# Designs tried in a protein design run: designed miniproteins, single chains, continued (4). Part 34

Each design is a single chain, and the fold is of that chain. pLDDT is the mean over its residues in the fold that is shown.

## One batch from the design tools (miniprotein)

Design m13230
Fold by ESMFold2-Fast:
Structure m13230 (fold): chain A 118 residues (1-118)
Amino acid sequence: LIEEGKYEEAIKFLEEQLKKDPDDAQAWNALGEAYLQQGKYEEAIEYYEKALSIDENAYAYNNLGEAYLQQGKYEKAIEYYEKALKLDPNYYEAQLNLAKAYEKLGELEKAKEYKEKA
């Protein structure tokens, strides 16, 4: 998803899939990712929350954390990355993202700890 036209096509396709199957957590999560890539963080958050309401999983929590990180809401990003790691302690991407969020808050020692665990 590196071209604007491809994001628009992906969004339309996912919206049509979700009209037929509104309980497709993976499709809600993919819709959130498409909006995140467009810089539409509030919409991305709403779609990730829909995915989590259907299927609670580490991947959706990590993506929700990324959306909050992009908004500059670092403390909320940390909260959701920690939720991802509670479900999957070996989720290295969430560990790296947690380190990044701590770095943004100036918590350099905590950031280093999570980078070394990743």
Scores: mean pLDDT 83

Design m13231
Fold by ESMFold2-Fast:
Structure m13231 (fold): chain A 90 residues (1-90)
Amino acid sequence: EAEEYYFKGVEAFNKKDYEKAIEYFEKAIAAAPDSEVAGRAAYYLGLAYEKLGKYEEAIKYYEKAAELFEKLGNTDLAAAARANIEKIKK
């Protein structure tokens, strides 16, 4: 379920339908909030909001992704999310 929403979100993101991607990634997080899938979905929410020029929302979701990945021991993905935050911040 959560993974199904995540893959639908990735498909929408790759088609540059960022609003639909956001909808699916939010559903993925709601289905499994503390999972690796939720971390990945939050990271993609950051990317999608960044593509839409919504930098405050992008930072919010990159921060959520970093926190989830840190809790799960995925240090590389946590670092990637934090690097994206730093890139957006002046």
Scores: mean pLDDT 85

Design m13232
Fold by ESMFold2-Fast:
Structure m13232 (fold): chain A 55 residues (1-55)
Amino acid sequence: LQAQIAALQAQIAALKAQLQAAIAAGDIATANALIAQIAALSAQLAALQAQLAAL
């Protein structure tokens, strides 16, 4: 769980950096796709954190 949480946090951080770059470039289509991916990974992270908290 800890390793999975760390991996998801790293992926979310990378996607947020890409989102900032896409917004700065005015690439709205890429920004919208990245927002969707960040939301999906954030939901997975929340689920793993809930599992960890239940231990």
Scores: mean pLDDT 81

Design m13233
Fold by ESMFold2-Fast:
Structure m13233 (fold): chain A 66 residues (1-66)
Amino acid sequence: DKEELRKAAEKALKGAEEALKKGDKVAGMVSYHEARELAEEARKAGDEEAYKLAEEAQKIGMKAAS
């Protein structure tokens, strides 16, 4: 379901942003991996909007993990 996939990607993005804000490297790593899975699902589903959200979450999660 595209709506659920988009909501999951938005939640992952918010989680990554919170991890970055708190300096929580473990939470950042978790958000990164979650976002990677969501990006693959969005790619297979052809959902460009969910894919872009998941890509952004992946980027921020990686930054939080560093």
Scores: mean pLDDT 83

Design m13234
Fold by ESMFold2-Fast:
Structure m13234 (fold): chain A 113 residues (1-113)
Amino acid sequence: NTKEGEEYLKKGKELLEQKKYDEALEEFDKAIELYEKANDKKGLAEAYNNRGQAYYSKGDYEKAIEDYEKAIKLDPNNAEAWLNLGKAYAELGKDEEANEYLEKAFKLQKEKE
């Protein structure tokens, strides 16, 4: 359910802050499963964005990109997911794509203010 999904998401975020990336990934995987079953698009987008951050922190930029793209597909107005996507593309040396996604994040952040 969404409440259990929120608990797993919170645990994953805490583990990510502690740099326990593999443990964070396990918790985010559980959150994703629960949000998918609940058809909670907002929770699912947040879970994908956070799992992407765990992959990014491990240097697995391609997996991070896949998760950020899934987050954006579910929530196109998630400025943080666009920012993270741009950072991951920059790490792969894809500077033109990185700049496009960072610009999108910046515009979304301004619209929210």
Scores: mean pLDDT 89

Design m13235
Fold by ESMFold2-Fast:
Structure m13235 (fold): chain A 67 residues (1-67)
Amino acid sequence: ERQAIGVQAVKPIHDELHEALRAGDLEKAIEIVEKKLEELEKQPESEENKLGIETLRRLLESLRRMR
């Protein structure tokens, strides 16, 4: 499922991202997501990567709007 694949892209950074958000550290949360996006963007060959990138980009936009 599309949503499940997107969740897998966030899973490796889920705990770090959640802790940053709980602390109110939006800058750290943005940095975590940006770093993961850069890693995924290096390998844009799979459909899973494309869905993961889309999910992380949407999350990044939401975090930036919360500033």
Scores: mean pLDDT 71

Design m13236
Fold by ESMFold2-Fast:
Structure m13236 (fold): chain A 55 residues (1-55)
Amino acid sequence: MEALGREAAERVAELSPEGQVLLGKALELEDEERKRAAVEALLAGDLERAKELLA
């Protein structure tokens, strides 16, 4: 958890502009399940998965 938390924070900071925009969209979702999944995908660096969850 601790190491993964640090890595997640670094991944967010290193996200492309597209990834940062997708993170903003994910945080605006009203569906809590989809929001969590999209945020998790973005923190893992999986932008394609995040796009699928936001579609």
Scores: mean pLDDT 69

Design m13237
Fold by ESMFold2-Fast:
Structure m13237 (fold): chain A 87 residues (1-87)
Amino acid sequence: GPDVEAARALLREARELLREAEEMLRRGTDKSNVTEVIALALRAIGLILDAEALLKRTTDPEAIRLAREALELARRALRLAMEALKQ
């Protein structure tokens, strides 16, 4: 249903965000890309909020499973972006 479709979309976005965060951490952070790392962190925060909002309103077990996975990946992406900012 609609909640499962929303959760699948969040999961796809979270997977892409995590890939981008891992790539930024590998390249290192400097004065030329710090704005991109900050933008990635803000995107991760938005995705965390969207996933938490879906988890609060849905009763669909499949949507809950997918949204929880998306939330974990988005939290990981945020952590990697924060680590990149420390360099």
Scores: mean pLDDT 87

Design m13238
Fold by ESMFold2-Fast:
Structure m13238 (fold): chain A 56 residues (1-56)
Amino acid sequence: LEERLAAMEEAARETLENAEAYLASIKDPEKKAEAEKQIETARRILEEAIARIRAK
């Protein structure tokens, strides 16, 4: 259980880090708004992954 939870969290974290790195690289406000949507998606994936492991 612990190993699976850690693996899921790490995968979701990598997705979040990629989204945040993209956001940090963007100086244009318009493109930043688009990147924020990607971060929102990554956060949802993280929460769903954790919820799935916890539900068991």
Scores: mean pLDDT 73

Design m13239
Fold by ESMFold2-Fast:
Structure m13239 (fold): chain A 70 residues (1-70)
Amino acid sequence: VEAFIAAADPKLAEGLRKIAEGGRLNRRDSGTASPEAAAKMAEGLKLINDWRKENFPDASWGEFLAAARA
C-alpha cells in the first residue's frame, strides 16, 4: 500500500527512498549511530510530512493513514 502511494506521488516516493537509504546505512554501521543515516531519515520524514501538509492540510497523519489503508 505504501509502495503504491509512493509510486503515485514523486515527493512522497523521494521521502520514502531517503528513509530506506538511511535504514540501509544504519544496518551497515552496526553499534554506532551514523550521522549520515540520521540526516537522510530526517530529510525523508520532512519530505513526507511536507507532502501531507500540502495535500491534506486539514487531516492528521493518523487520519491520512487510516484513509489510505481503507
Scores: mean pLDDT 65

Design m13240
Fold by ESMFold2-Fast:
Structure m13240 (fold): chain A 68 residues (1-68)
Amino acid sequence: MREELEREVIISMARMMRGISIAAGDEESAKIAEEAVRRMEEAAAAGASVEELREILTEAMERIKAAE
């Protein structure tokens, strides 16, 4: 349960980031966030660890920072 909850939290953070970017009209950040959510959902379905999901989220956040 603990690891599953941590995965859900991390994925929820990515979904929130996507939602905020879309609402703000930031197309670049929205695309990066959408890709991150997709990759995280695919990885979670394949049994990826919390660490792997966290790495996907971190990479997406760094890409968004670089785009600013």
Scores: mean pLDDT 79

Design m13241
Fold by ESMFold2-Fast:
Structure m13241 (fold): chain A 60 residues (1-60)
Amino acid sequence: DPLIEALKDPDPEVRLQAVKELGEIGDPRFVVPLKEVFENDPDPEVRKAAAEALKTIAER
């Protein structure tokens, strides 16, 4: 999946865009990759976006 691959991009802006797109799609298959980003991403803005995406998916 190109968006899941983009979560591993060296550019934090690319990762941030991928996180937002995955959250909007809201597929439960993305929960595990988004949790990985939330726990391990070095960028605090990317981690915050991952938390917001996870919350959006969980609210379904």
Scores: mean pLDDT 80

Design m13242
Fold by ESMFold2-Fast:
Structure m13242 (fold): chain A 75 residues (1-75)
Amino acid sequence: MLDAETYLLAGEILFQEGDLERAIEYYEKALELDPNYAKAWANLGKVLEALGRTEEAKEAYAKALELDPNFVEAK
C-alpha cells in the first residue's frame, strides 16, 4: 500500500544510495498523491541540486516554503 509518505521514504533511500534519478521519480510520485507535501518538495530540491539542476532545485525549495513557511530544511 503505497502512499505519499512511503514514496518519500523510498526516494530518501534511493538518494542515500546515489540513485538520484530514481529518487526524483519517487518524490514526483509522492507529489502526484499529495501536491501540498512540503517535505517532498524540499527533498526534490535536494536531489535536483545534487544533479546540478540548481534553478529547478530553487523552484522546488520555493514551493516547499510556500506550503510550509517554517520548514527549516528548505533553502
Scores: mean pLDDT 79

Design m13243
Fold by ESMFold2-Fast:
Structure m13243 (fold): chain A 87 residues (1-87)
Amino acid sequence: MEELRKKAEELIDKLAKKLLDMGYSEEQVNEIKTRLLNLIDQLSPEEQEEVIKMLEEALKEKDFNAILGKLSEIYSRLVKKIEERKK
């Protein structure tokens, strides 16, 4: 579990660096990072592995709008997975 969490954190850190390079503020990037990590911590190991794959795909994007789209999709899927676990 700690290994999957660390991999997710490393990928999020790489995405954060790309967002900073693209002109996002440190405050905005830190908020996104914190929200994603908090959601990931609520996931099962299998769900964390799926999210890690999505983060890897986002890192391969070269276009700013494509990266934002991928991040939005990841966030929406994380929220949905957590909501499903409540029922």
Scores: mean pLDDT 74

Design m13244
Fold by ESMFold2-Fast:
Structure m13244 (fold): chain A 98 residues (1-98)
Amino acid sequence: GPGGELGARGGRLGGEGGFLGGVAANNPTLASAGAISGSGGEFGGSLPGPLGARSAGLSGIAAGKVGIAAGRLGGNEAAIALGERGLRLGKEGEELGR
């Protein structure tokens, strides 16, 4: 449903931001955390009903926060922007799962 799709997209964008920021910061742990958080959002988005929306949304929020933090540490504006979009879409997906 729409909430799962928004959460999954939030996870993907936040994960990309986390990966890019982690690479820019020369921090492989942070880059890996971004990728994992993004994958969690995509998985949650595959689940049906409110559970899928909420799980994907929460993962998108986590991935978005990682993307913002990683982007700031690496000085990568594209990573920050991806993280901010991921956080916003994750929040919208989580709310639709309520």
Scores: mean pLDDT 76

Design m13245
Fold by ESMFold2-Fast:
Structure m13245 (fold): chain A 73 residues (1-73)
Amino acid sequence: SKTTALEVAAGILIVAAELEKSPETVRQAVDLLEQLPVEDRNINLAKRVLSLAKELGDEETAKRAEEIIKQVK
């Protein structure tokens, strides 16, 4: 499937970040989502990154996740 490996990797990093509350791991997840073509970016994963980035106080990562959400919709 197109981009499946990147989307799976992003999903794994988001789960890890949610468990560990790691801002570094959230940033890695948004980096992977940004590597996906716009049409292949999972809106649910982007929303989870946004929620976690806001919880962790990472304003830059939150902004990047919000931009992905806007571009997909």
Scores: mean pLDDT 79

Design m13246
Fold by ESMFold2-Fast:
Structure m13246 (fold): chain A 61 residues (1-61)
Amino acid sequence: SEVERIVGEALRRLLSAGLSDEQLAAASAQIGELVARYEAGEITLAELRREIERIVDEALA
């Protein structure tokens, strides 16, 4: 699915960045929270993509 593609790409970027286990856990939790909100119909796919991109950018800052 498109969600799996977005999440998979985000996780690959986070894993390749050499983040700590704590940072990876925090980012993964936030991504999971957004996916849950999307599945509940609270946000659009476009909003999910933008928010995941923000989480990744903040983690890599």
Scores: mean pLDDT 86

Design m13247
Fold by ESMFold2-Fast:
Formats: sequence, C-alpha cells, structure tokens
Structure m13247 (fold): chain A 66 residues (1-66)
Amino acid sequence: DAEEKLKKIAEEVKKKIIESGKFDAEFKIDIRLEIFAKEFGVDLSKPREKQVEEVDKILKELEEKA
C-alpha cells in the first residue's frame, strides 16, 4: 500500500533525525536518500541532483497511488 509506505518512510526519517540530534536540511536529505536507496533502489552512484529527482519521482508515484 502506497499510503502505508509513505507513512513508514516519514516515521523512519523522523526517527533517524531525532536519534542523530542533527536537524539541518542537508542531513534530512541524506537520510531520505539512504531510506529510498534501501527501500526502492535509488541509484546513489548518480549525481546528488539526479538522486533527489529520483526520490521526488518515487514520492509523487506513491502519493498518486495513495
């Protein structure tokens, strides 16, 4: 279920941010990239800009299915 996946991702990002004690935007982006690479196979060998675009595309597809 796309809605459940979105909720799980949001909760995991929040948990990682709280546990790390880092709250800057770059750290939040890095954690989101790691989670999406693990769950959806985002290619981390690509430039960071392309990694972010791929994550945004996956998020949009999940939101459209929810």
Scores: mean pLDDT 74

Design m13248
Fold by ESMFold2-Fast:
Structure m13248 (fold): chain A 55 residues (1-55)
Amino acid sequence: SSTQQQIAQLQEQIKEYVRKWQDPSASEEERKAAWAQAQELSDQLMALVDQQQAA
């Protein structure tokens, strides 16, 4: 389903931002931005997972 595809895409995007957040060579600003983006994507993922489980 399109929801399953969106969930998979969000999981990959979150993984990339988590890696950036944990990158010791990145600037403080870059890490903070990556963490914030990962949080937003995680919230979206939880909403989609809940929607799929309800279906």
Scores: mean pLDDT 83

Design m13249
Fold by ESMFold2-Fast:
Structure m13249 (fold): chain A 75 residues (1-75)
Amino acid sequence: NVEEEIKKLEQEIAEALARGDNRAAADKLTQLGVLYIEQKKYEEAIEKFEQALSLDPDNEQARTLLAYAKEQLAA
């Protein structure tokens, strides 16, 4: 159930941010962006990857997936 998975990830992101764990929050934001890609919600995916990179600029996976999502949106 994708909606329940998204809700769970949003809760985990909020908890990581509350603990000051920016790296964990960025990783979970990246996972949430992937779920949006699977739903073909590329604008939402882009937003989540950009948030991940704002918290962890060195997150290679978020950077790669952001480029991919932008390409899908432009097509």
Scores: mean pLDDT 88

Design m13250
Fold by ESMFold2-Fast:
Structure m13250 (fold): chain A 66 residues (1-66)
Amino acid sequence: SADEHLARGKELFAQGKLEEAVKHYEEAIALDPDNAEAWRNLAVAYAQLGKPDKALEYLKKAEELA
């Protein structure tokens, strides 16, 4: 489920496994594109990966859904 992918992404993010966390956040969004939390977490992960432009795009998407 989307919630399971979101939870797994959070676990991986906490472990510093940013690329794996991104994949799980992307799966959560694929299953539930209205999940503002998944978009916000994806934005934070991209910011940590040093990709601020992508982080800003995904943060704006989260704001539109909130």
Scores: mean pLDDT 86

Design m13251
Fold by ESMFold2-Fast:
Structure m13251 (fold): chain A 63 residues (1-63)
Amino acid sequence: MSVEEIYQAVYDAAKKALDAGKSLDEAIRAAVNTARQLAPELTEEHKLALVKAINDVLKERDA
């Protein structure tokens, strides 16, 4: 599983939850669950991609 695949899946999961009117906590939970399903053994690089994807979604929402 590539870092880019984790980033995109996490980004899409968080954005989908927020677009559905779910809370920020629910969006973060959906993103984390998606990352764990794709990479049960998260590396440091996978964790950084997850954090970056969530931050990017939040920046777009606040723009």
Scores: mean pLDDT 79

Design m13252
Fold by ESMFold2-Fast:
Structure m13252 (fold): chain A 82 residues (1-82)
Amino acid sequence: AAAEAEVRALLGELRERVEAITAAETDPAEVRRRVEALLAETRARVDAVLAGVTDPETRARLEALVAAGLEAVRAAVDVRLA
């Protein structure tokens, strides 16, 4: 569905932007601050997409996909900052 493709594109953009932050910034506190802001921005953009999804089962599956994607980003950042 178009909504799933859009969600996957937003998660891909999130990963690319996080990668750019971690490549450019050496201060772990600043990396965490920028990543947290980006996670919040991505969640808001995803929520706007999901608001258009009328099927509750599809919305629930996409919400699970988003949760997994955001958690994967957090885990990757934690590994890099350890």
Scores: mean pLDDT 84

Design m13253
Fold by ESMFold2-Fast:
Structure m13253 (fold): chain A 70 residues (1-70)
Amino acid sequence: TEEILEKLAKLSKEDAEKLAKEIAVELYEKHKDNQEKLKKLAELYGKLLEALYADDFEGFLEYVRKMLEV
């Protein structure tokens, strides 16, 4: 978990977005039979994209952390 966040912090914005999308896809597949977790993941994914496009990289990393904890 910590290693993923450290890796994301060292990537370009484009590469960080790509890795975050890959993480989201894996988590959606893991929780596909749990509607409440899918809803939570979708909300967090939306928020991390908003933070990334607002140049709030600290917020982006926080939302990725929250997704990994679902």
Scores: mean pLDDT 81

Design m13254
Fold by ESMFold2-Fast:
Structure m13254 (fold): chain A 65 residues (1-65)
Amino acid sequence: MSKEEILEKAKERGNVIDRELLAKYLAGEITGEQAGKIAREELKKWLMDEFGLSEEEAEEVIDSL
């Protein structure tokens, strides 16, 4: 899979994570700051699990979004 394809899939997955966290934020379960941190960690973990990326490679993908 190309780097461009990984970036597109990361954007799609990030949107799903953001929607789930937005629901929790609106319910008063988490703060906006906590939502941002959780979103980054969940996306990083998903990239590592789905594509076999290292933690550094996953962070580079997220920083490229």
Scores: mean pLDDT 82

Design m13255
Fold by ESMFold2-Fast:
Structure m13255 (fold): chain A 68 residues (1-68)
Amino acid sequence: PAVEYLEKAIEALEAGDFVGALEYAGKALEAGRDNPEVVEYVKKAFENFTDREKAKEYLEKALEAAKK
């Protein structure tokens, strides 16, 4: 589910595991593709992936959207 993948992506970013974060964010995008808010925020996270704080902020917004 998108929620689990987003949680793992955020955890990976906090651990400095950018490869793991990218993989989980990609899986979240696939799982949440029918939710426009999830798609928008995950895309913004990818655009800001070199900025850990911004990427995490967008992934957290995607996570909130996925919980609805």
Scores: mean pLDDT 82

Design m13256
Fold by ESMFold2-Fast:
Structure m13256 (fold): chain A 73 residues (1-73)
Amino acid sequence: NARELIEKGALEAGLSPEVARQVADEAVNAMKTSGVDGAIKAAAETVRRLAPDATDAQIAKVGKSVLEAAESI
């Protein structure tokens, strides 16, 4: 499902399990109200808030997983 794909993408990007779970939850919630663009924004903001040392490359990888998850819906 979309949530699991996003969580997996965040884990593969090197984020902690706790951060990956929060990113997946917030991205899925944002997708319901604001579509895929809102989900990507929510995921990036969650990463920056919970893992402020995360690289732009890690955030971009998470965003890609959100796009791929949206295609699965």
Scores: mean pLDDT 83

Design m13257
Fold by ESMFold2-Fast:
Structure m13257 (fold): chain A 67 residues (1-67)
Amino acid sequence: SLKREQAEREALRELLKDIGVTDEEINSLSEEDWQKLREYLKQHPNMTPQQFKEFVQKLLEEKKKRE
């Protein structure tokens, strides 16, 4: 469902903002980057906020290297 997909993406956006990711950085994420985030959350349901932040920072660094 498109509504479910939109709600899931919005929830992920809120999580990213909570750890200090900017709207510009969030809007720069590709579909591949969103899939990597979803996969990480599925594989690590009990992760700490610090672990999530470290993963997101690494993802953003790798994205910048590809640009």
Scores: mean pLDDT 77

Design m13258
Fold by ESMFold2-Fast:
Structure m13258 (fold): chain A 57 residues (1-57)
Amino acid sequence: SLLEQAEKLLELAKKYREEARKLRAQGDHISAEILEGMAALLEAMAAWLRKLAEKKK
């Protein structure tokens, strides 16, 4: 379902943000910034999917 897909994307985004924090602590700011950007895109997609799921209900 759309809600299940949105949840999956949010879980992945959380993992990317966690990994980005670890990379920043280790001085890898470029890789951290990439993961943060990817997480933001996943969060935006999840929000869009949740809106579509609400329209279906």
Scores: mean pLDDT 85

Design m13259
Fold by ESMFold2-Fast:
Structure m13259 (fold): chain A 85 residues (1-85)
Amino acid sequence: SAAEQQRYAALEQQIETAKKILEGILKSEDDEEIQEAVKRALEKLDELRKNLPSMSVDEAEAKLQQLLNEEFSEIGKLIARKHIG
C-alpha cells in the first residue's frame, strides 16, 4: 500500500540520518574504542538496510528502534566516560 511505501521510505531516511550522525562522531573522535563502536553500529545499519526487502515494515521498524537504542546508548556511555567524566 501507499502507507507501507511511506513507512519504508521513513525507515530508509532514519537509517541515513543515523549513519550521518555516526559518521560525524567517527570524524570527530580519535579514541579507538569509540571508533570501533561507531564502525560496528554503521555495519549493523548497513545489514538492516540490506535485509529490508525480506522483512515486514513492522519488523523493520522494531529492529531499527532496538538497534538505535542499543548502539547509541553504548556509544553515548563511551563518550561520557572519555570526555564528560
Scores: mean pLDDT 85

Design m13260
Fold by ESMFold2-Fast:
Structure m13260 (fold): chain A 76 residues (1-76)
Amino acid sequence: MEARARELGEEAVRLAREAAELVARVLAGEGTEEDLRRAEELAARAERLFREMREIGSEELVRETHEAMTRAMLEA
């Protein structure tokens, strides 16, 4: 169970980071509206994976994953 939750969390963090990087490029004038749409799709997928992970993961793993996703989205 925990191994699966960790895998879901890691994928969610990765997708959140990719989405944030696309948004950052658009804000810098280096991206397109298509990049922004892709970022929205990636962010939505990350959120769905995080919700699934929350149902099967430990409270500590959920907290760590949420912090990592938030950091990725705010720092990119």
Scores: mean pLDDT 82

Design m13261
Fold by ESMFold2-Fast:
Structure m13261 (fold): chain A 95 residues (1-95)
Amino acid sequence: NPAEAALTPEQRALADELADGLRALNRRAAEGTPMEVVLAEEDALVRRVYEESPDPETALRILTVAYQRAGYPLDLAEALAKGRIAELEAERAAA
């Protein structure tokens, strides 16, 4: 995985933590947790990665690895990560 190879050990640990959080949210969604709650919790996890990363490109790599480790195929993981970073960058530009 080229994205994983570009990460520091600390960034890989953050990706693993996010992947664990995403898997827990997927289980809670399957158990009947309201979608609004699941989406809010996922947004909080994604925003934390964005805030703790030195730049958006690093955040994109961490999110891509996290989604892939959460069980998404690489192409979908990359698309989800790109979409989330684009949303956060647009919010930041609009502020």
Scores: mean pLDDT 83

Design m13262
Fold by ESMFold2-Fast:
Structure m13262 (fold): chain A 62 residues (1-62)
Amino acid sequence: SPITDEDVERAIEVARNSPDVSQRLAALRELARSGTERAREALREALDDPSPVVRDLAAKLL
């Protein structure tokens, strides 16, 4: 299915605010699939995530 602007905004919210590492990882994967500059900004923010697994995934997706 095509990723909508609403899907991107929801994924950004999850990546920034979810206490669940698995949910943040899933959100980063969805953001990477969108290919938008807004999603890329969220991926750059995830480089500073408290979880090393989230930071590693963000670096791999950029």
Scores: mean pLDDT 87

Design m13263
Fold by ESMFold2-Fast:
Structure m13263 (fold): chain A 93 residues (1-93)
Amino acid sequence: MVAEEILKELEEAAKLEDPEKALEKVKEAVDRALEADLTPEELDEIERAVREAFDALIEKGADPSRVAALESAMLIRLVAEKLIREGLVPDIP
């Protein structure tokens, strides 16, 4: 249930042309995902939706460097959550 709502929020973020407003929605959705008891498959779907949302912003003329930095931050959080649930923590250089 929560995963479906989060995916919908990410789809809405992909429609936004303002990267700051899109980031706010993506951060809220990711924070909700991290607080929810989601399966690794659900986290994978959310990770994919995050990538698609930021790709859409770049397509609409958003600053690629800024979008890439924000996307990387969100993806790191999602990957870390998956690894924590597996009992493994990534070694971040």
Scores: mean pLDDT 73

Design m13264
Fold by ESMFold2-Fast:
Structure m13264 (fold): chain A 85 residues (1-85)
Amino acid sequence: SMSQQLEQNVTDSTTSFTRLSQQVRDLVDNNSPQSQIDQQLNQMISSTNNTQSLANNLNSITGDPNYLDFGNTIIDSGNNLRNQV
């Protein structure tokens, strides 16, 4: 169903966010150039924005506000990492 497809997309987006966040941390830990860190941060933020949009769509279809909380948690996590580097 459309709801199940959106839920899968949210899960896939979360997995992508986790991977991209780890790549940012690895670049920082390895003292990589700031330009490479910034490029990876931008990819991570794009992933968080996509996850937020999917979460909003799923909330609109299901009426379950937990999807909004989920999306906000991902955005907050991305912003916290961005502020640390």
Scores: mean pLDDT 81

Design m13265
Fold by ESMFold2-Fast:
Structure m13265 (fold): chain A 67 residues (1-67)
Amino acid sequence: GEAEAKRLLEEAERLAVEALLRGDEASAMQTGVLLQKAKEALEKGDIEEAIRLAEEAIRVAREGLSR
């Protein structure tokens, strides 16, 4: 539901900040674009799409941080 989408967005935002602090601007930027799309989906009431985009943002950020 909406609470799950918000929790995933918070996790993705934390990972994006961590990537930026480690100097990985590319991963931070890509995660930021996905976060923006997830927030737009949430504003439209598309909770399922918001969750999918937030999960993708987490995946991208984690992939960058594992390098």
Scores: mean pLDDT 81

Design m13266
Fold by ESMFold2-Fast:
Structure m13266 (fold): chain A 55 residues (1-55)
Amino acid sequence: MMSLREQVEKIVEEAEKSSLEKARELYSEAVKLADENGDIELAKEVDERGRKFSL
């Protein structure tokens, strides 16, 4: 079974290869995954990265 961090990193890698619209959806999904599993620090890190990508 993949670790939480590994799952989140895979989603972020897919986002970087995708269109801006799809990347936003994938970043949102990664944040939710981290938050739902109690990794608040990882969720914050991914959210900040996604915000910078959408600017």
Scores: mean pLDDT 78

Design m13267
Fold by ESMFold2-Fast:
Structure m13267 (fold): chain A 68 residues (1-68)
Amino acid sequence: PETLRLDEEKVAALSPREKAVFDLLSERFLSQRELAERLGVSVATVSRHLRNLVARGLALQLGRNVLA
């Protein structure tokens, strides 16, 4: 088993909204619905931010759950 370390430089390059999503994912294993409830936004808004985080390699979407 290999441990992957987060790229701190990539995290620093995130927008404030993307950073907020990333911080919540780092605190807990959350679904898109749970992230939407915590942030007070729609699931569609969360999905857009998660897509950007996944594209940067900072998050993985596992079905309905997201891991940072």
Scores: mean pLDDT 64

